# Designed miniproteins, single chains, continued (5), part 39

Each design is a single chain, and the fold is of that chain. pLDDT is the mean over its residues in the fold that is shown.

## One batch from the design tools (miniprotein)

Design m17331
Fold by ESMFold2-Fast:
Structure m17331 (fold): chain A 77 residues (1-77)
Amino acid sequence: SADVTAEQLEGFLRGMSEEERREVLEDAREEAEKIPDPEKRREALEYLERARRALEEGDYRTAAQYLTRVQQIIDEA
């Protein structure tokens, strides 16, 4: 389920260095920018920006939820 996936990702994000978390965001950005549909691309990038903000605040749960949403949009593209 999405909740289980987000919970697992939250745990991983907590254990990562700040550099590793930046790499996760950069990889997600590169994949989102490849989305052919401009509306879906915009939506994915908006969720990614929210995930970045949550990570800066140390809110790994919220970041994981937004990153899971970004991945769903990428997978549906």
Scores: mean pLDDT 84

Design m17332
Fold by ESMFold2-Fast:
Structure m17332 (fold): chain A 84 residues (1-84)
Amino acid sequence: APLSAEERAEIEKKIAEVEEEIKAGKLSPDVKEQFAASMKAISGEDPLALARLVIARHPGPEELQQRALELAPKIVEETRKALA
């Protein structure tokens, strides 16, 4: 479903806050990567963004990568429900 104007503004605000904290040296760039991937997954722009990030950081057996891809949509949906 498309995001409301209010939901989109809140997501953009959170991304801006994380970028400011990184500029201030309070957060590492890795946190920005993870947060951006989480926001893309939750917003529906890229539901697999988190799964791709995990696979890139932990290149393991194909079976493990396949499980991550299968579980990512469920994790995103549960996270979306928890934030609603």
Scores: mean pLDDT 62

Design m17333
Fold by ESMFold2-Fast:
Structure m17333 (fold): chain A 92 residues (1-92)
Amino acid sequence: AELLERMREAGLSDEQIARYLERLERYRRLAEEAIARLRELGEDELAEFLERHLETTEGRALGAAVLRMLEAGVPFEEIRREVELAEEWLKA
């Protein structure tokens, strides 16, 4: 809500705002799916990490990438390493 108001005040068009929100919502859905799958697999620590960053653009993008890695059968140790490497970006 607050972000949407700030975007309007910055002079962004309704079309630009709609495209941005659609992209964020797509990434959010993918990240939420990754979190759900990780919890089903017993990887609660990694799921909690992604959930803490779900409200950031970077966290949503990372969650979407984790989902793709899970779908590709990447081992959890490699997924965790990728998340650790991205941690600095999530703090920015």
Scores: mean pLDDT 77

Design m17334
Fold by ESMFold2-Fast:
Structure m17334 (fold): chain A 73 residues (1-73)
Amino acid sequence: MKLSRATATVRVPAERVEEVAERAQRLAGEAPGVVTAGAFADPERGEVTVTVVSTLPREEAEKVARDAAEEAA
């Protein structure tokens, strides 16, 4: 079965990037069908990027990444 990969990026205050990344990774990893999830915090840009690898269709994987990033922010 072909795995899907999706990413979503959100802008947050630099002081919050670490907590948002940790929360986003947890939320994405708990979603049904997700095989692995990671989040990268960039405090210099005030950005958090969430990556999801899943058995879901790409559209659904993109929604999981986006929803996790937005909910964590």
Scores: mean pLDDT 83

Design m17335
Fold by ESMFold2-Fast:
Structure m17335 (fold): chain A 102 residues (1-102)
Amino acid sequence: SLADEAEELIKKAEEYIKKEDYESALKELEKAYELIKKLSDDDPRKPALLARLYLVLGDLYKSMERYDSAKALYEKALELAEKVEDEKVRKELIERVEKNLK
């Protein structure tokens, strides 16, 4: 599915960030965003995928030492995570974002 493909692309981006390959990480996140945009607004996975996308974008900018940009992206990830209906997924995403905002 588009949601499963988007999740795999986000995971690939996280691996590229670990390798400090920021150009490849950004390209995978751009592909993930295009797939997420094609999801119905009623799809329960869409808010969770958007929150993960912004969280990983924040991680990318933080790794690049662009802290102001990273903070803005984490704040957006937090807003999106609060809209996630699955309580366990919502809690996980909020905890990950809050850890990175400190």
Scores: mean pLDDT 88

Design m17336
Fold by ESMFold2-Fast:
Structure m17336 (fold): chain A 82 residues (1-82)
Amino acid sequence: STEKFKEILIKEIEEAVKAGKLSKEDAEELIKRINEAKSLEDIVLAVVNTIEELREQGRYEEAEAIAEAALKAAEKFQKSLE
């Protein structure tokens, strides 16, 4: 479900903040976009747009942290469907 993926993804983003890879401010903005999303497609767009915004700002390490969090969340979500 969309709700299950949001839960998994938000948890992975919070872990990136704990690891010092993302600021709390960047995480809160992304989490807000994720919570406002109404479909899996909207969640993917929120993540991709955030990564692109960070890369445009030259913030490649934060962009990579979000990409890693999203990949981990996708793997966990796929396993939850089995």
Scores: mean pLDDT 87

Design m17337
Fold by ESMFold2-Fast:
Structure m17337 (fold): chain A 75 residues (1-75)
Amino acid sequence: VAERREELLKRLDELGSRLDEAMKKNPDKSEELQKLRERVEALRGQAEKAKTDTELDGLEVQLRHLEEEFEEILK
């Protein structure tokens, strides 16, 4: 659980960094990217408090959705 939580937090931090860079390069999309960044931060808080594999499974699904939305915004 701890190792899996650390992996999830790392992936969320990586996505957050990508969002920060994308906002600098795409100022016309900054509002959409900022909203996604806020959702990443909220999910990170939930991941820090996750105690079970079932909770981590749900958070990983949410992370995949955030990654997909990020790709769609950049199209």
Scores: mean pLDDT 81

Design m17338
Fold by ESMFold2-Fast:
Structure m17338 (fold): chain A 64 residues (1-64)
Amino acid sequence: MEEEVREALAAGEARVHADTIDSPIPEEQARVAIEVLRALKPRLTPEGQAAVDEFIERLRERAA
């Protein structure tokens, strides 16, 4: 639970970083965020799952 919350917060920060600014994010942070998003994806609506896929692609683009 504690680890899940911490990872979710890190994913949230990576999402905001990728979505709202032009700067690249650290590759390690993007990797963790992608894994957390993939783990959470099955819990979401189909539209939410598509949004998660888009965020993962954006994180990959920003990871430099």
Scores: mean pLDDT 65

Design m17339
Fold by ESMFold2-Fast:
Structure m17339 (fold): chain A 66 residues (1-66)
Amino acid sequence: MEEFEVGELARAVFDYEGKNADELSLKKGDIVEVKEVVNEELVHVRLVSDPSKEGLVPKSFLEKID
């Protein structure tokens, strides 16, 4: 699985509906900026199109953009 670093851009590969209040819901194709790598499964991200929206997303729902 791709390793993420703070400041990288990633794209949602699937729609994701946040299960908890700390999680960000995404639509397939949404672009996010990695703000923190929380653990091996989760990253804290900010939505590029709406920087007021941020939260936890599973790494498996994201792909790194070059």
Scores: mean pLDDT 80

Design m17340
Fold by ESMFold2-Fast:
Structure m17340 (fold): chain A 97 residues (1-97)
Amino acid sequence: NKLKEEAEKVFEYLLKKINEGDEELVKAIRLILAAKKGLSMEERLELLNRELSIEEKEQLVKEVVKELVFERKMDVEAVKAVIESAIAAVKEIKERE
């Protein structure tokens, strides 16, 4: 199953970066998932300021993999591009605070 293989690659990639201390990646994932729910910029900023447990971070990785790989049918390279765009947005939001 090609989608399952791509999902496993994305999951491993994201989890490795989070375990290496990439806090901007965690915030980027939260921003991607918040955008799907139609949250305002102010609501998104409040979410970015909440500290997450390891279990919550793993759950976010599972949810973003489901959204990007299984629902949007993105490969690992397309997911990386989406994540990089979201990281850039997180940095811009942080500069406004």
Scores: mean pLDDT 75

Design m17341
Fold by ESMFold2-Fast:
Structure m17341 (fold): chain A 92 residues (1-92)
Amino acid sequence: SEAERLRRELEAVVEEITRLEAQAFAAVRAGDLARAEALAARIGALVERAREITREYLKVETDVKRALLALMRLIAASATALVVESAVRRLR
């Protein structure tokens, strides 16, 4: 189904954000500003993609619990991007 396709795509994007988050915090701890900035930018782009996928998913998903879970995942991903950006700014 279209809902299942979009759910899997959102899940893949969120998993990539989680992997990049770990790398970004490692770069921050190492004092590697250039790598941390590049990873923060990639996370930001993926959060924007997750937002687009979530908007399309909410048009086709009829299960309220699944829709709420997708929104909660987007909120968590957005919060991650803000924390990484804040850490990079403090490193400057």
Scores: mean pLDDT 87

Design m17342
Fold by ESMFold2-Fast:
Structure m17342 (fold): chain A 114 residues (1-114)
Amino acid sequence: SRKELAEILREENDKLVKKVKEYAKKHFPSSYSDIADILDRAQAIIHESLEWAANNPEISEIEILMHYHSSLLDMGKLVSDLVEKTEGKEAGEKMREFIESLIREAMKSVRKKA
């Protein structure tokens, strides 16, 4: 159901955000506060969007998945762009690749549970 899908997506998002924060704290401690702020804001927006979609019968499950995936890509771009600006191009590329790998893992996990 839409509500079950939204709950799965919320849990996967929370795991993804936690992993990005742990990576940032370890590898980019000077940028961590700014990265955490972006992640917290993005997480709040995603949670609100998932709750709205779960309670709206006009939104299909495929639309929920598409908006979720798009939101993860937008979040990943904001974080990797910040890391590139503060820590340099190579650091930004490593962060982007790490987030892209987590997004692939999350989407694979969602497909198994849904």
Scores: mean pLDDT 86

Design m17343
Fold by ESMFold2-Fast:
Structure m17343 (fold): chain A 65 residues (1-65)
Amino acid sequence: GVEKAYEAGRKAGLEAYKKGMTKQESIDAGRKAGVEEGKKYGLSEDVARIAGTLGAIDGIKEYEK
């Protein structure tokens, strides 16, 4: 469900940011990963996008601490 899209977005966004991508590029990577994972569980693209984006933001925040 939503948790899977969030987890996918968090992982992808954090990996992108650690590789030196900008914060916005890393958030976009997380959004894309969240959409791909969320669709596997029947989520709408909008819901999966939101979940992936939030996951990426949270992952980047944890890395910055």
Scores: mean pLDDT 85

Design m17344
Fold by ESMFold2-Fast:
Structure m17344 (fold): chain A 97 residues (1-97)
Amino acid sequence: SLEEDLAEARRLAEDAEALREAAAAEGVTLSEPQLRVAQELLGLLAKGLEFLKRAKAAGIETREELLAALSEEERKELEELEKRAAALIAELDALLA
């Protein structure tokens, strides 16, 4: 439901802040670049939730069914979102090294 999706998005944002606080408490300090990448990942997840909401409304259960239901433009948007997420995860891993 929309309420559940909004609650999940809010919880994820709160978890990101809690992670920063927990890392600091354990003697781990996140740099500004690390925090920026984490925030960008959360933004991409929010966009992913929009595709998930549409899929659920259409009764779609698999990724293959989702791709079949999307327009060519929407498929490209999803692919680009996935590529951006992968690149940001790699950037975060490098920053945490």
Scores: mean pLDDT 68

Design m17345
Fold by ESMFold2-Fast:
Structure m17345 (fold): chain A 75 residues (1-75)
Amino acid sequence: SMVEELNAKIAEHMNAMLEAARQGDVEKLIEHGKKGVETAEKLAALSKDPAIQQAARDMSRVLTRETEEGVAKLR
């Protein structure tokens, strides 16, 4: 389903962010953080389920915060 595909993409970007942080790769951390947020916002926009919309908005906030905190720790 679309929800499963978008959730899988969010998980891929989260995993890539963790790997980028482990390697000290600030540019990759920012890249995957941005793509993760974009995918979460897409899920919120395309879903008709209010629970999925809210979870996607919450995920976008978490990914934004984790990107900012990760960048601050590496710089």
Scores: mean pLDDT 88

Design m17346
Fold by ESMFold2-Fast:
Structure m17346 (fold): chain A 90 residues (1-90)
Amino acid sequence: TIEELQKKIIELASQVGEEVTEIAKEFVRSAQRYLKAIKEGDIRQASIELFRMNALATEMVLQARKKGKEDLADEILKETNRLHKLLLDY
């Protein structure tokens, strides 16, 4: 489910560190704003939130790699991509 993926992304980010955990929380808030925008028919805002999510996911992956946590970086990339796909299919 979307909620299970959101929780998993935050848990993975917490293993990288506090800064990445905060980025993951912002990523989750952006996903929630995307769903609200879709429900309200605000396609422009939905697109802005998808762009924001992609930037935040990229930053989480880069920060994990910078810290030598390549396995966590790959798992964050996998789970953020899974959430992105579910949001587009919603």
Scores: mean pLDDT 87

Design m17347
Fold by ESMFold2-Fast:
Structure m17347 (fold): chain A 64 residues (1-64)
Amino acid sequence: MEEIKKKLEFAKKNKNYLTEANLLRQLDPDNPEAQKEADSLYKKYKENVQKEIERLRARRAANA
């Protein structure tokens, strides 16, 4: 499972919360703390996507 751990570190370095969440679920599926952390990361991913959408909408409105 060293490959999964290396990919997890790479995802953390690149702030790729979606990949980090998926890898955490794969690395320790029987650990409720790991699952909870993965859920938290997925929530951060969704929040970042929503903020980016809002930023793009605001920018388009300002330039229209």
Scores: mean pLDDT 76

Design m17348
Fold by ESMFold2-Fast:
Structure m17348 (fold): chain A 65 residues (1-65)
Amino acid sequence: SMKEEAIKKAIELFEEVKDLIKSYKVEDGVIYVTVEKGTIEDLFRVLTVASEAQMLGVEVKIYIE
C-alpha cells in the first residue's frame, strides 16, 4: 500500500541519523523513535528527519530519555 511505502521511506530517512537513535518501532502506522538526551543540535537533526517523514504522511513520535 502507499502507506507501507511511505513508512519504508521514512525509515530510510531515519537511517541517516541512526547514531542518534537508541531504538525505534513501528506500530499501527506510527513510527516511535527513542533518542538519548544529547545536544540541542542532535535533537534538531532528529526533528528535521521527523518533519521530512511527516511530509510523506507518516506520523512520528519522539521520546527523549
Scores: mean pLDDT 82

Design m17349
Fold by ESMFold2-Fast:
Structure m17349 (fold): chain A 61 residues (1-61)
Amino acid sequence: AMAAAEVPEDTTVSLVDEAARELGIEVLKAFVIGNVLVVFAPTQEDAEAVVERAKELAEKR
């Protein structure tokens, strides 16, 4: 499954690793392209949860 969200341009995939670790979710792949974060996970719910958390972490920085 895949989820995507608008994020700050300086967002890095390291924030996805941090979000996944906090949530206990295994991420299959993640990419940041300009202002868009894309996350692939086994379920849609997992992908959306990681995207939302990573976005929060990016906005905090």
Scores: mean pLDDT 78

Design m17350
Fold by ESMFold2-Fast:
Structure m17350 (fold): chain A 62 residues (1-62)
Amino acid sequence: MDELRKLLEEHLKYIIEVEGMSEEEKENARIEVDKVLAELSKDPEEMEKTKKRLSEWIKELK
């Protein structure tokens, strides 16, 4: 969970910086990350797929 949370937070942080968001929108995005993590925790297979996709996306970004 911690690694996936870190990847999701990095992904959202990048999108927030590119799109330009208010502090309120950033806080809402953080809450959305928590909701996504809660949903993914119900499906370990989707959690692993999401980790892989985010890791690949971050590698392409850097």
Scores: mean pLDDT 71

Design m17351
Fold by ESMFold2-Fast:
Structure m17351 (fold): chain A 60 residues (1-60)
Amino acid sequence: MQQQIQRQQQTRDQIQTSIDNRINRYESQGDYDMAQVIRDSGTSRINRMDDQIRTLQSQS
């Protein structure tokens, strides 16, 4: 269980970093609308991954 949780957390963190970099890029260009779209879709994806990690933690 621990290895699967750790792997999921690492993947989640990598995806979060990618999302944050994209948001920062659009915000630096003044494209706040696109930054918000990426934030919303990214938050949904991260929340789903966090729910999976939480489920794995509750089963361990």
Scores: mean pLDDT 81

Design m17352
Fold by ESMFold2-Fast:
Structure m17352 (fold): chain A 69 residues (1-69)
Amino acid sequence: MTEEEKEKVLEEIAKRFNIDLDSLKKAYEQAKEHPLGKAIVDGLLKAYKITKDPRILENLYSILKTYLK
C-alpha cells in the first residue's frame, strides 16, 4: 500500500469523524513507532482497501484516537 493510498484513508477518517487530518497523521506516525500499533493499523488499512467496509474506518479511528493524547 502506497503512502498516497494511506493518506487518502486518513482523509476519509478525518471527514467522517470531523477531525483535523494533521492530528490523524501525527497519531498514525506515533502508532508506526510501536511495532504492535504499526501492525494493527497497517492491517486495518489493507483490509479497508480490499473491503471498503466503513466499520474498518471506525476501528481505525478508535485505535488512532488512543495516540492523539
Scores: mean pLDDT 81

Design m17353
Fold by ESMFold2-Fast:
Structure m17353 (fold): chain A 73 residues (1-73)
Amino acid sequence: SVPYFLVTRALDADGREHAPETVRLVEAASRAAHKVMEQGGSWSEVGKAAQVAIDAVRAGLPVDEAVELGVKY
């Protein structure tokens, strides 16, 4: 499962107002975290990958590209 703190970081204070964007952020963070975990990454590497993916989506990158950026960073 994705670490709970990554979901918290992906959500605005009122995630309901931005439901489509919130879903994209959670998906990017979850997919990046899961891929790094599968590769045997440390907890800090998992968190970093998720954060990079979140930042990339917020910058306007598609989820798939954001996930790749997070995993490769």
Scores: mean pLDDT 72

Design m17354
Fold by ESMFold2-Fast:
Structure m17354 (fold): chain A 73 residues (1-73)
Amino acid sequence: TIEEAVKIAKEAAERVAKGADKEKVKEEVREALKPLGEVEKVEIIETENMVTVIATIRLPDGEVVTVSATAAK
């Protein structure tokens, strides 16, 4: 569900904010979201103070959904 996708993005943002490797986290997010549909894009944007995770998923019926979450460092 979209709520699960948002939770995955939020946990990912928090992990990167705590120093996790962003490339590994991107791959884990893609894998975690695969049961929901085709993962088109996962972006992690890091600034000095914040981390934002954005994921775009194409559902089996052709709908596209984008979720994002931000965590402070």
Scores: mean pLDDT 81

Design m17355
Fold by ESMFold2-Fast:
Structure m17355 (fold): chain A 102 residues (1-102)
Amino acid sequence: NLVEKLTAGELAAYDGDIDKLLEEAEELVKRLKETIKELKEEKDPKKRAELVAKLVGLVIAVETYLDILEHLAETEKDEEKKKRAEELAKRAKEALEEAKSV
């Protein structure tokens, strides 16, 4: 399962470096938003099915990171990292709500 492999790699980053975790979360939110946009514009049924499979994987990954980002927003002592986690959590929630509309 691609999602399980992605989650395992992301958990390894969490144990070592908050900056890497924040960078990975930002990239996942970006990919989710791009996939939502592509799915809204795509008319071919086969390509739509491929985009839906990608969307499901990204939704699961972003939901997993959202829990971590919300925890960091509450517990992180570095103000810059705390603010970045809070902003990413907000963007993740917005992207997940948009995903429900496609």
Scores: mean pLDDT 78

Design m17356
Fold by ESMFold2-Fast:
Parts: C-alpha cells; sequence; structure tokens
Structure m17356 (fold): chain A 85 residues (1-85)
C-alpha cells in the first residue's frame, strides 16, 4: 500500500541520517524495521524472506559485512518487485 511505501521510505531516511551521524546501531535497527515491512508487502517472495533472515542472523552475530550484503540484496529484490506492480 502507499502507506507502507511511505513508512519504508521514512525508515530508510532515518537509517541514512543515523549512519551519517555515526550511529550505526540505530541505522541497523531502522534497516531491519524497513526489511520487515518489505517482507510484509510481498509475503510469498522467498528471496525477500531469505535475505531478511540473513539480515537478522547478521545482527545476532555482529556481522556488519553480512548485514550490508543482505540489505543490498533485499533492496534490489524489493525494487524489482515494485517495478512489476
Amino acid sequence: SDEQLQQIGELLLKATLSRREGDLKSAQEYWVKAGELIVEMYPDDEELKKEYDRLKEAVKNGDWKGFEKAWLNLLKRFNDLLLKE
């Protein structure tokens, strides 16, 4: 929905601002919340679910590189799905 897209956009903006301020923990929390909403928009997409699970596992393990990789893969898939509408 348009409301979900707006919420995702707001979370991504907050994540970007937190990262620029050096608050990587808050940035990570906003990215995880955005990923959750993205999966809720496309609940049948297995690729989004796999990348979201990888994202959560990276948080649990303190794996920043794994987190960034999973987040970029999740965003790429989300963009592909949005373009198909």
Scores: mean pLDDT 85

Design m17357
Fold by ESMFold2-Fast:
Structure m17357 (fold): chain A 96 residues (1-96)
Amino acid sequence: MGDTLKTGTNALLFMSGGIADRISTDPEYAPKANALYDRLKAELDKLLAEGNELNSKDSDKGTQMYQDALDLAQAGYKELSDLADEADSDKKKRLD
């Protein structure tokens, strides 16, 4: 269970990084995307470290921390996806 949650979290973080990299060509949205990704990575690193520590002593608490990390990764991925959509829409308006 914990390994599946950690794998899901890492996959979402990797995909979130890909979105931030894609937006890196937009000078207005790149700083926002980078700030969101950096905060997401830092908080996920903390939650996964706490989950690993707890999992050795209390597997239920460790699993809960891994679930919290997955939930955060899903939310962060959505925020970055929404920001990418906003960047694409705004670029079109700037050309009109």
Scores: mean pLDDT 82

Design m17358
Fold by ESMFold2-Fast:
Structure m17358 (fold): chain A 59 residues (1-59)
Amino acid sequence: SSMDLAKAKAAYEAAKKAAEELGPRGGYAVAGMSAIDASKLDKEYAEKAKEIAEKARKA
């Protein structure tokens, strides 16, 4: 639903901000997990969350 999509977007953006403030590896790992949880309600952000998590693992 549009409400679920809006929530997913808000959570994803918040997770990205947290990653920027917390630092490279730790921040990305935490943000990736948060984005994955939020995007479980919306597939559009699921793949973006996976990419963030994968970058955290590679970093």
Scores: mean pLDDT 55

Design m17359
Fold by ESMFold2-Fast:
Structure m17359 (fold): chain A 102 residues (1-102)
Amino acid sequence: SFFEKYDGNPEYIRQAGELLREAAEALERDDPRWPSLLTAAGILAGVAGKGELVTKAMSILKPILDLRKQGKYEEADALLEANRDKIVAALRETAAELEKLA
């Protein structure tokens, strides 16, 4: 890791888990803050050497995020609605895993 000094940092792992849980809750209530919360969680987890866990959880969101980057917002929203429960569950599971590692 390029951030060996921060690798395994329990405070960053804990904060990443909290932000990922908040992102899941935001998604569940259709709160537009969820992408910013996911980005913050990914950055903190990455700095702490746990970026792979967040990347794995976000893999279910990748098709939706790719559609949004292409300006296909209606398709992205439809795919999000079809998979919301699975996405929320995956994010909550990863948040709990990060909290246990902190």
Scores: mean pLDDT 81

Design m17360
Fold by ESMFold2-Fast:
Parts: sequence; C-alpha cells; structure tokens
Structure m17360 (fold): chain A 105 residues (1-105)
Amino acid sequence: MEEEKLDKLFELAKNDPLSPETIKAAKEFLSKYYKVPLEELENLPPEYVVAAALVGIAQYYAFKGEYEKAKEALLLAAETLEAVDPEAAEELRRMAELAPSATTL
C-alpha cells in the first residue's frame, strides 16, 4: 500500500511535476513520512515541495537497491527546480551522477 502510493506519486511527477494533484501528493508524502509540518509546506514554492518529495522517493528506491529509479527521481527533482533554483538543480544532478557508485566503494 505505501509502496503503491510512492510509485503513484513518482508517476504523477513524471507526467506533470507541478500539477495540483502532484503537489498535493508531495505534501502528503513529506508530512506523513518525513514529519514536515503542513504549515511549512504551504509556505514553500511548489517546485521545492515536489523536489523534496522526489529526493525522498530517490532515498527509498536506493534503500530497496533500485538505483536506476533513484537516479531518475533525483534527475526529475533537478528538472523541477531548474527554472526557480538552477544552483540547487545542478547540485541534485551531481548527486544523481554520483549515486549509487559512491555507496558501493
């Protein structure tokens, strides 16, 4: 059930990362699994909310050994931030290129 919800959020983000449905799912994910207060999420730009949720999804896929999905989620998070925070987007792209190689050596 929880994995199905995470997979649905990832698919929503791949289709349209800034749709109201994706933003709502990202807020619910961060509030439930990362204990981020909803009030703080409401004060963040939607690009940052969705990117944070995608980083969380990437961590979960890496924990499961699904490193290609983890990399895809990090790259999608970077793309989501590109227009509003290109420096953060570049940092996420660097993280995607280094994962999982840095964790196996």
Scores: mean pLDDT 78

Design m17361
Fold by ESMFold2-Fast:
Formats: structure tokens, C-alpha cells, sequence
Structure m17361 (fold): chain A 104 residues (1-104)
């Protein structure tokens, strides 16, 4: 049970990071609709992560992804890239910490 939750959490974190990278690539290519679609999928994965691991860590990830989405909608792609590059890395580190704590 515990190992299954950790493995599911690990996969969700990796999917969120991948979707964030794909959103950055789409935004850089000028495909705002595709960038927003990837961010929406990442937000849903982050919400699922909250149910599996820790809602506080997941909330930090959701808040960061929503902030990036608002920046993309505003046309501030530099701010969106900054948020995704800094906040999603910080979120991933915290999520890994929660998974380690669950094994102890």
C-alpha cells in the first residue's frame, strides 16, 4: 500500500515536470492554446498528487502552475517560464521529500 502510493506519486511528479516543459516549449513556439492545455493537464495531475501524497505540497504545485497559466494568458511568457523553471523545481524537491518521509 505505502510503496504503491510512493510509486504513483513519483509518476505524477514526473508527468507534471514533463507537461511543464512541454508548456514552456509550446509557449516559446507561440502556441498559446497548446501551452494552456499542457498547464491545465499539469494542474489536474498536481491535484491528483495531493490525494496520493500531501495536499500542502500539491497545493504549492497547483498554485505555481495556475500562476504560470495566468502569465501565459496575459502574454507574459518570460514570467511564465520563470515561474515554471523555479517554482516547479521547488515543488518537485518538496514532493520527493514527502515521499521519503512516507517511507520512514
Amino acid sequence: MLEERIEKGRKLVLEILRLSDEAIDAAKAGDTDKALAHLDEAIEKAKELGKVLNEKVAKDGVDALKAAKQAVKAGDLDKAIEILSLSTVGFAIRAIGEMVDMEL
Scores: mean pLDDT 78

Design m17362
Fold by ESMFold2-Fast:
Structure m17362 (fold): chain A 65 residues (1-65)
Amino acid sequence: MEKMERAIKEIKEEAERLGVKAEVEAEGDTIYIYLEKIDLKGIAMLIRAIGVAYEEGLSVKLVEK
């Protein structure tokens, strides 16, 4: 759980830094990222999120709204 909380925090901070409107939710060992639009900033955000999740041994799912 602490790994998940840390990963979500880092992912949210990256989204804010890039100005990307994203919702981040956790279920089990998977992080769900909801984007309104998949543009270059959204892709950059996703790449960072995958890196964070990989380091913590978690999975990532991208969902477009």
Scores: mean pLDDT 77

Design m17363
Fold by ESMFold2-Fast:
Structure m17363 (fold): chain A 62 residues (1-62)
Amino acid sequence: GELTAEEALKLAQEAVDNTKDPEEAAKKAAPYAMQALSKMGVKATEEQVFEGIKEAAKIKHE
């Protein structure tokens, strides 16, 4: 079914929390983050979201 913005954000956060490799975390989380941002009316490219999550994952798991 269609995810709510809150559900999509939780799934994106879980992907980052449970994936130690930053690139893999970004690959898993980016689709959910994009879905959440779209539902909130925020304009972001997939590349911007991917790079942002990758950087956040590096900081979190460093």
Scores: mean pLDDT 79

Design m17364
Fold by ESMFold2-Fast:
Formats: sequence, structure tokens, C-alpha cells
Structure m17364 (fold): chain A 80 residues (1-80)
Amino acid sequence: SKEEELQKKITELQKKIDELVARYNEISRKISRYLAKRRRGEVLTPEEEAELARLMAESDKISTEIRNLQKELDKLQKEL
């Protein structure tokens, strides 16, 4: 039925959001560790600075994806 198809899409979106949130939290912990080093006056190596920049870019991308998927989820839940 249409309701079964809608419920399947909702479940798939919820799972994808949960996976992205878990990844976001992992990245946030790594960023926080580098920022904590900097706050203690420790100089980050060029490799650590490059990793921090990549992690921050990935965090921004994931945050945008989560926001977009949450909007899609809200629309589908209203149709249910």
C-alpha cells in the first residue's frame, strides 16, 4: 500500500539520519581534541592542521545533509 511505501521511506531516512548523526559526533570529538591541544598552547603539526581542516569541512557537509534529510522526514511524516 501507499502507507507501507511511505513507512519504508521514513524508516530508511531515520536510519540514514542516525548514521550521519553518529558520524557527526565522531568527527566533533576529533575536532574537540585538536582544539583542546591548541587551547593548551600546543602547536599542531601540518598534518594535524590538514586533518582538522578536513574534519571541519566534513562536519559542515554532514550537518547540511542531516538538516536536509530531517526536512524530508518531516514532510513524509506529515503525509502519513
Scores: mean pLDDT 89

Design m17365
Fold by ESMFold2-Fast:
Structure m17365 (fold): chain A 58 residues (1-58)
Amino acid sequence: SKEEEIRQLLLKAVQYEMRSMAYQVEADLSGDQRLLDLSEEYRAKSDALLAQAEALAA
């Protein structure tokens, strides 16, 4: 159902946000720019899924 699709999008968005945070912490400890790039990539993926969930809810 539409509500189930929204719930799955939100769950995946949270998982991507957590991964973004983990990469940010690793980047802070290592100074590795690639980990910062990954952090931003996963944050963007989370934001995109949130936007999709909002569009479905409308």
Scores: mean pLDDT 90

Design m17366
Fold by ESMFold2-Fast:
Structure m17366 (fold): chain A 67 residues (1-67)
Amino acid sequence: MEKEAKEANRLILEAIEAGVPKETVNAFVKRVSQIINETLRTGDYEKGSEELKALIDEIKALIEKAR
C-alpha cells in the first residue's frame, strides 16, 4: 500500500503539470486520502492497495488525455 500511495501522489503532481483541471486533481487527492484513512481504520491493506491501483490507472488515463 505505501508504494501505491506514493505513486498516486506522484501522479497527482504529474497531472497538475500536464494541465488536468484543478477540480479533477482535487477530487483525486480526496479519494487517495479516503482510501488511505479507510485502510488504516479497517486494516484491510490488500483492499486498499487494489483501490489505489484502480485510482492510479484513472489518473494515468487523464494525464495521457491531457497531453
Scores: mean pLDDT 80

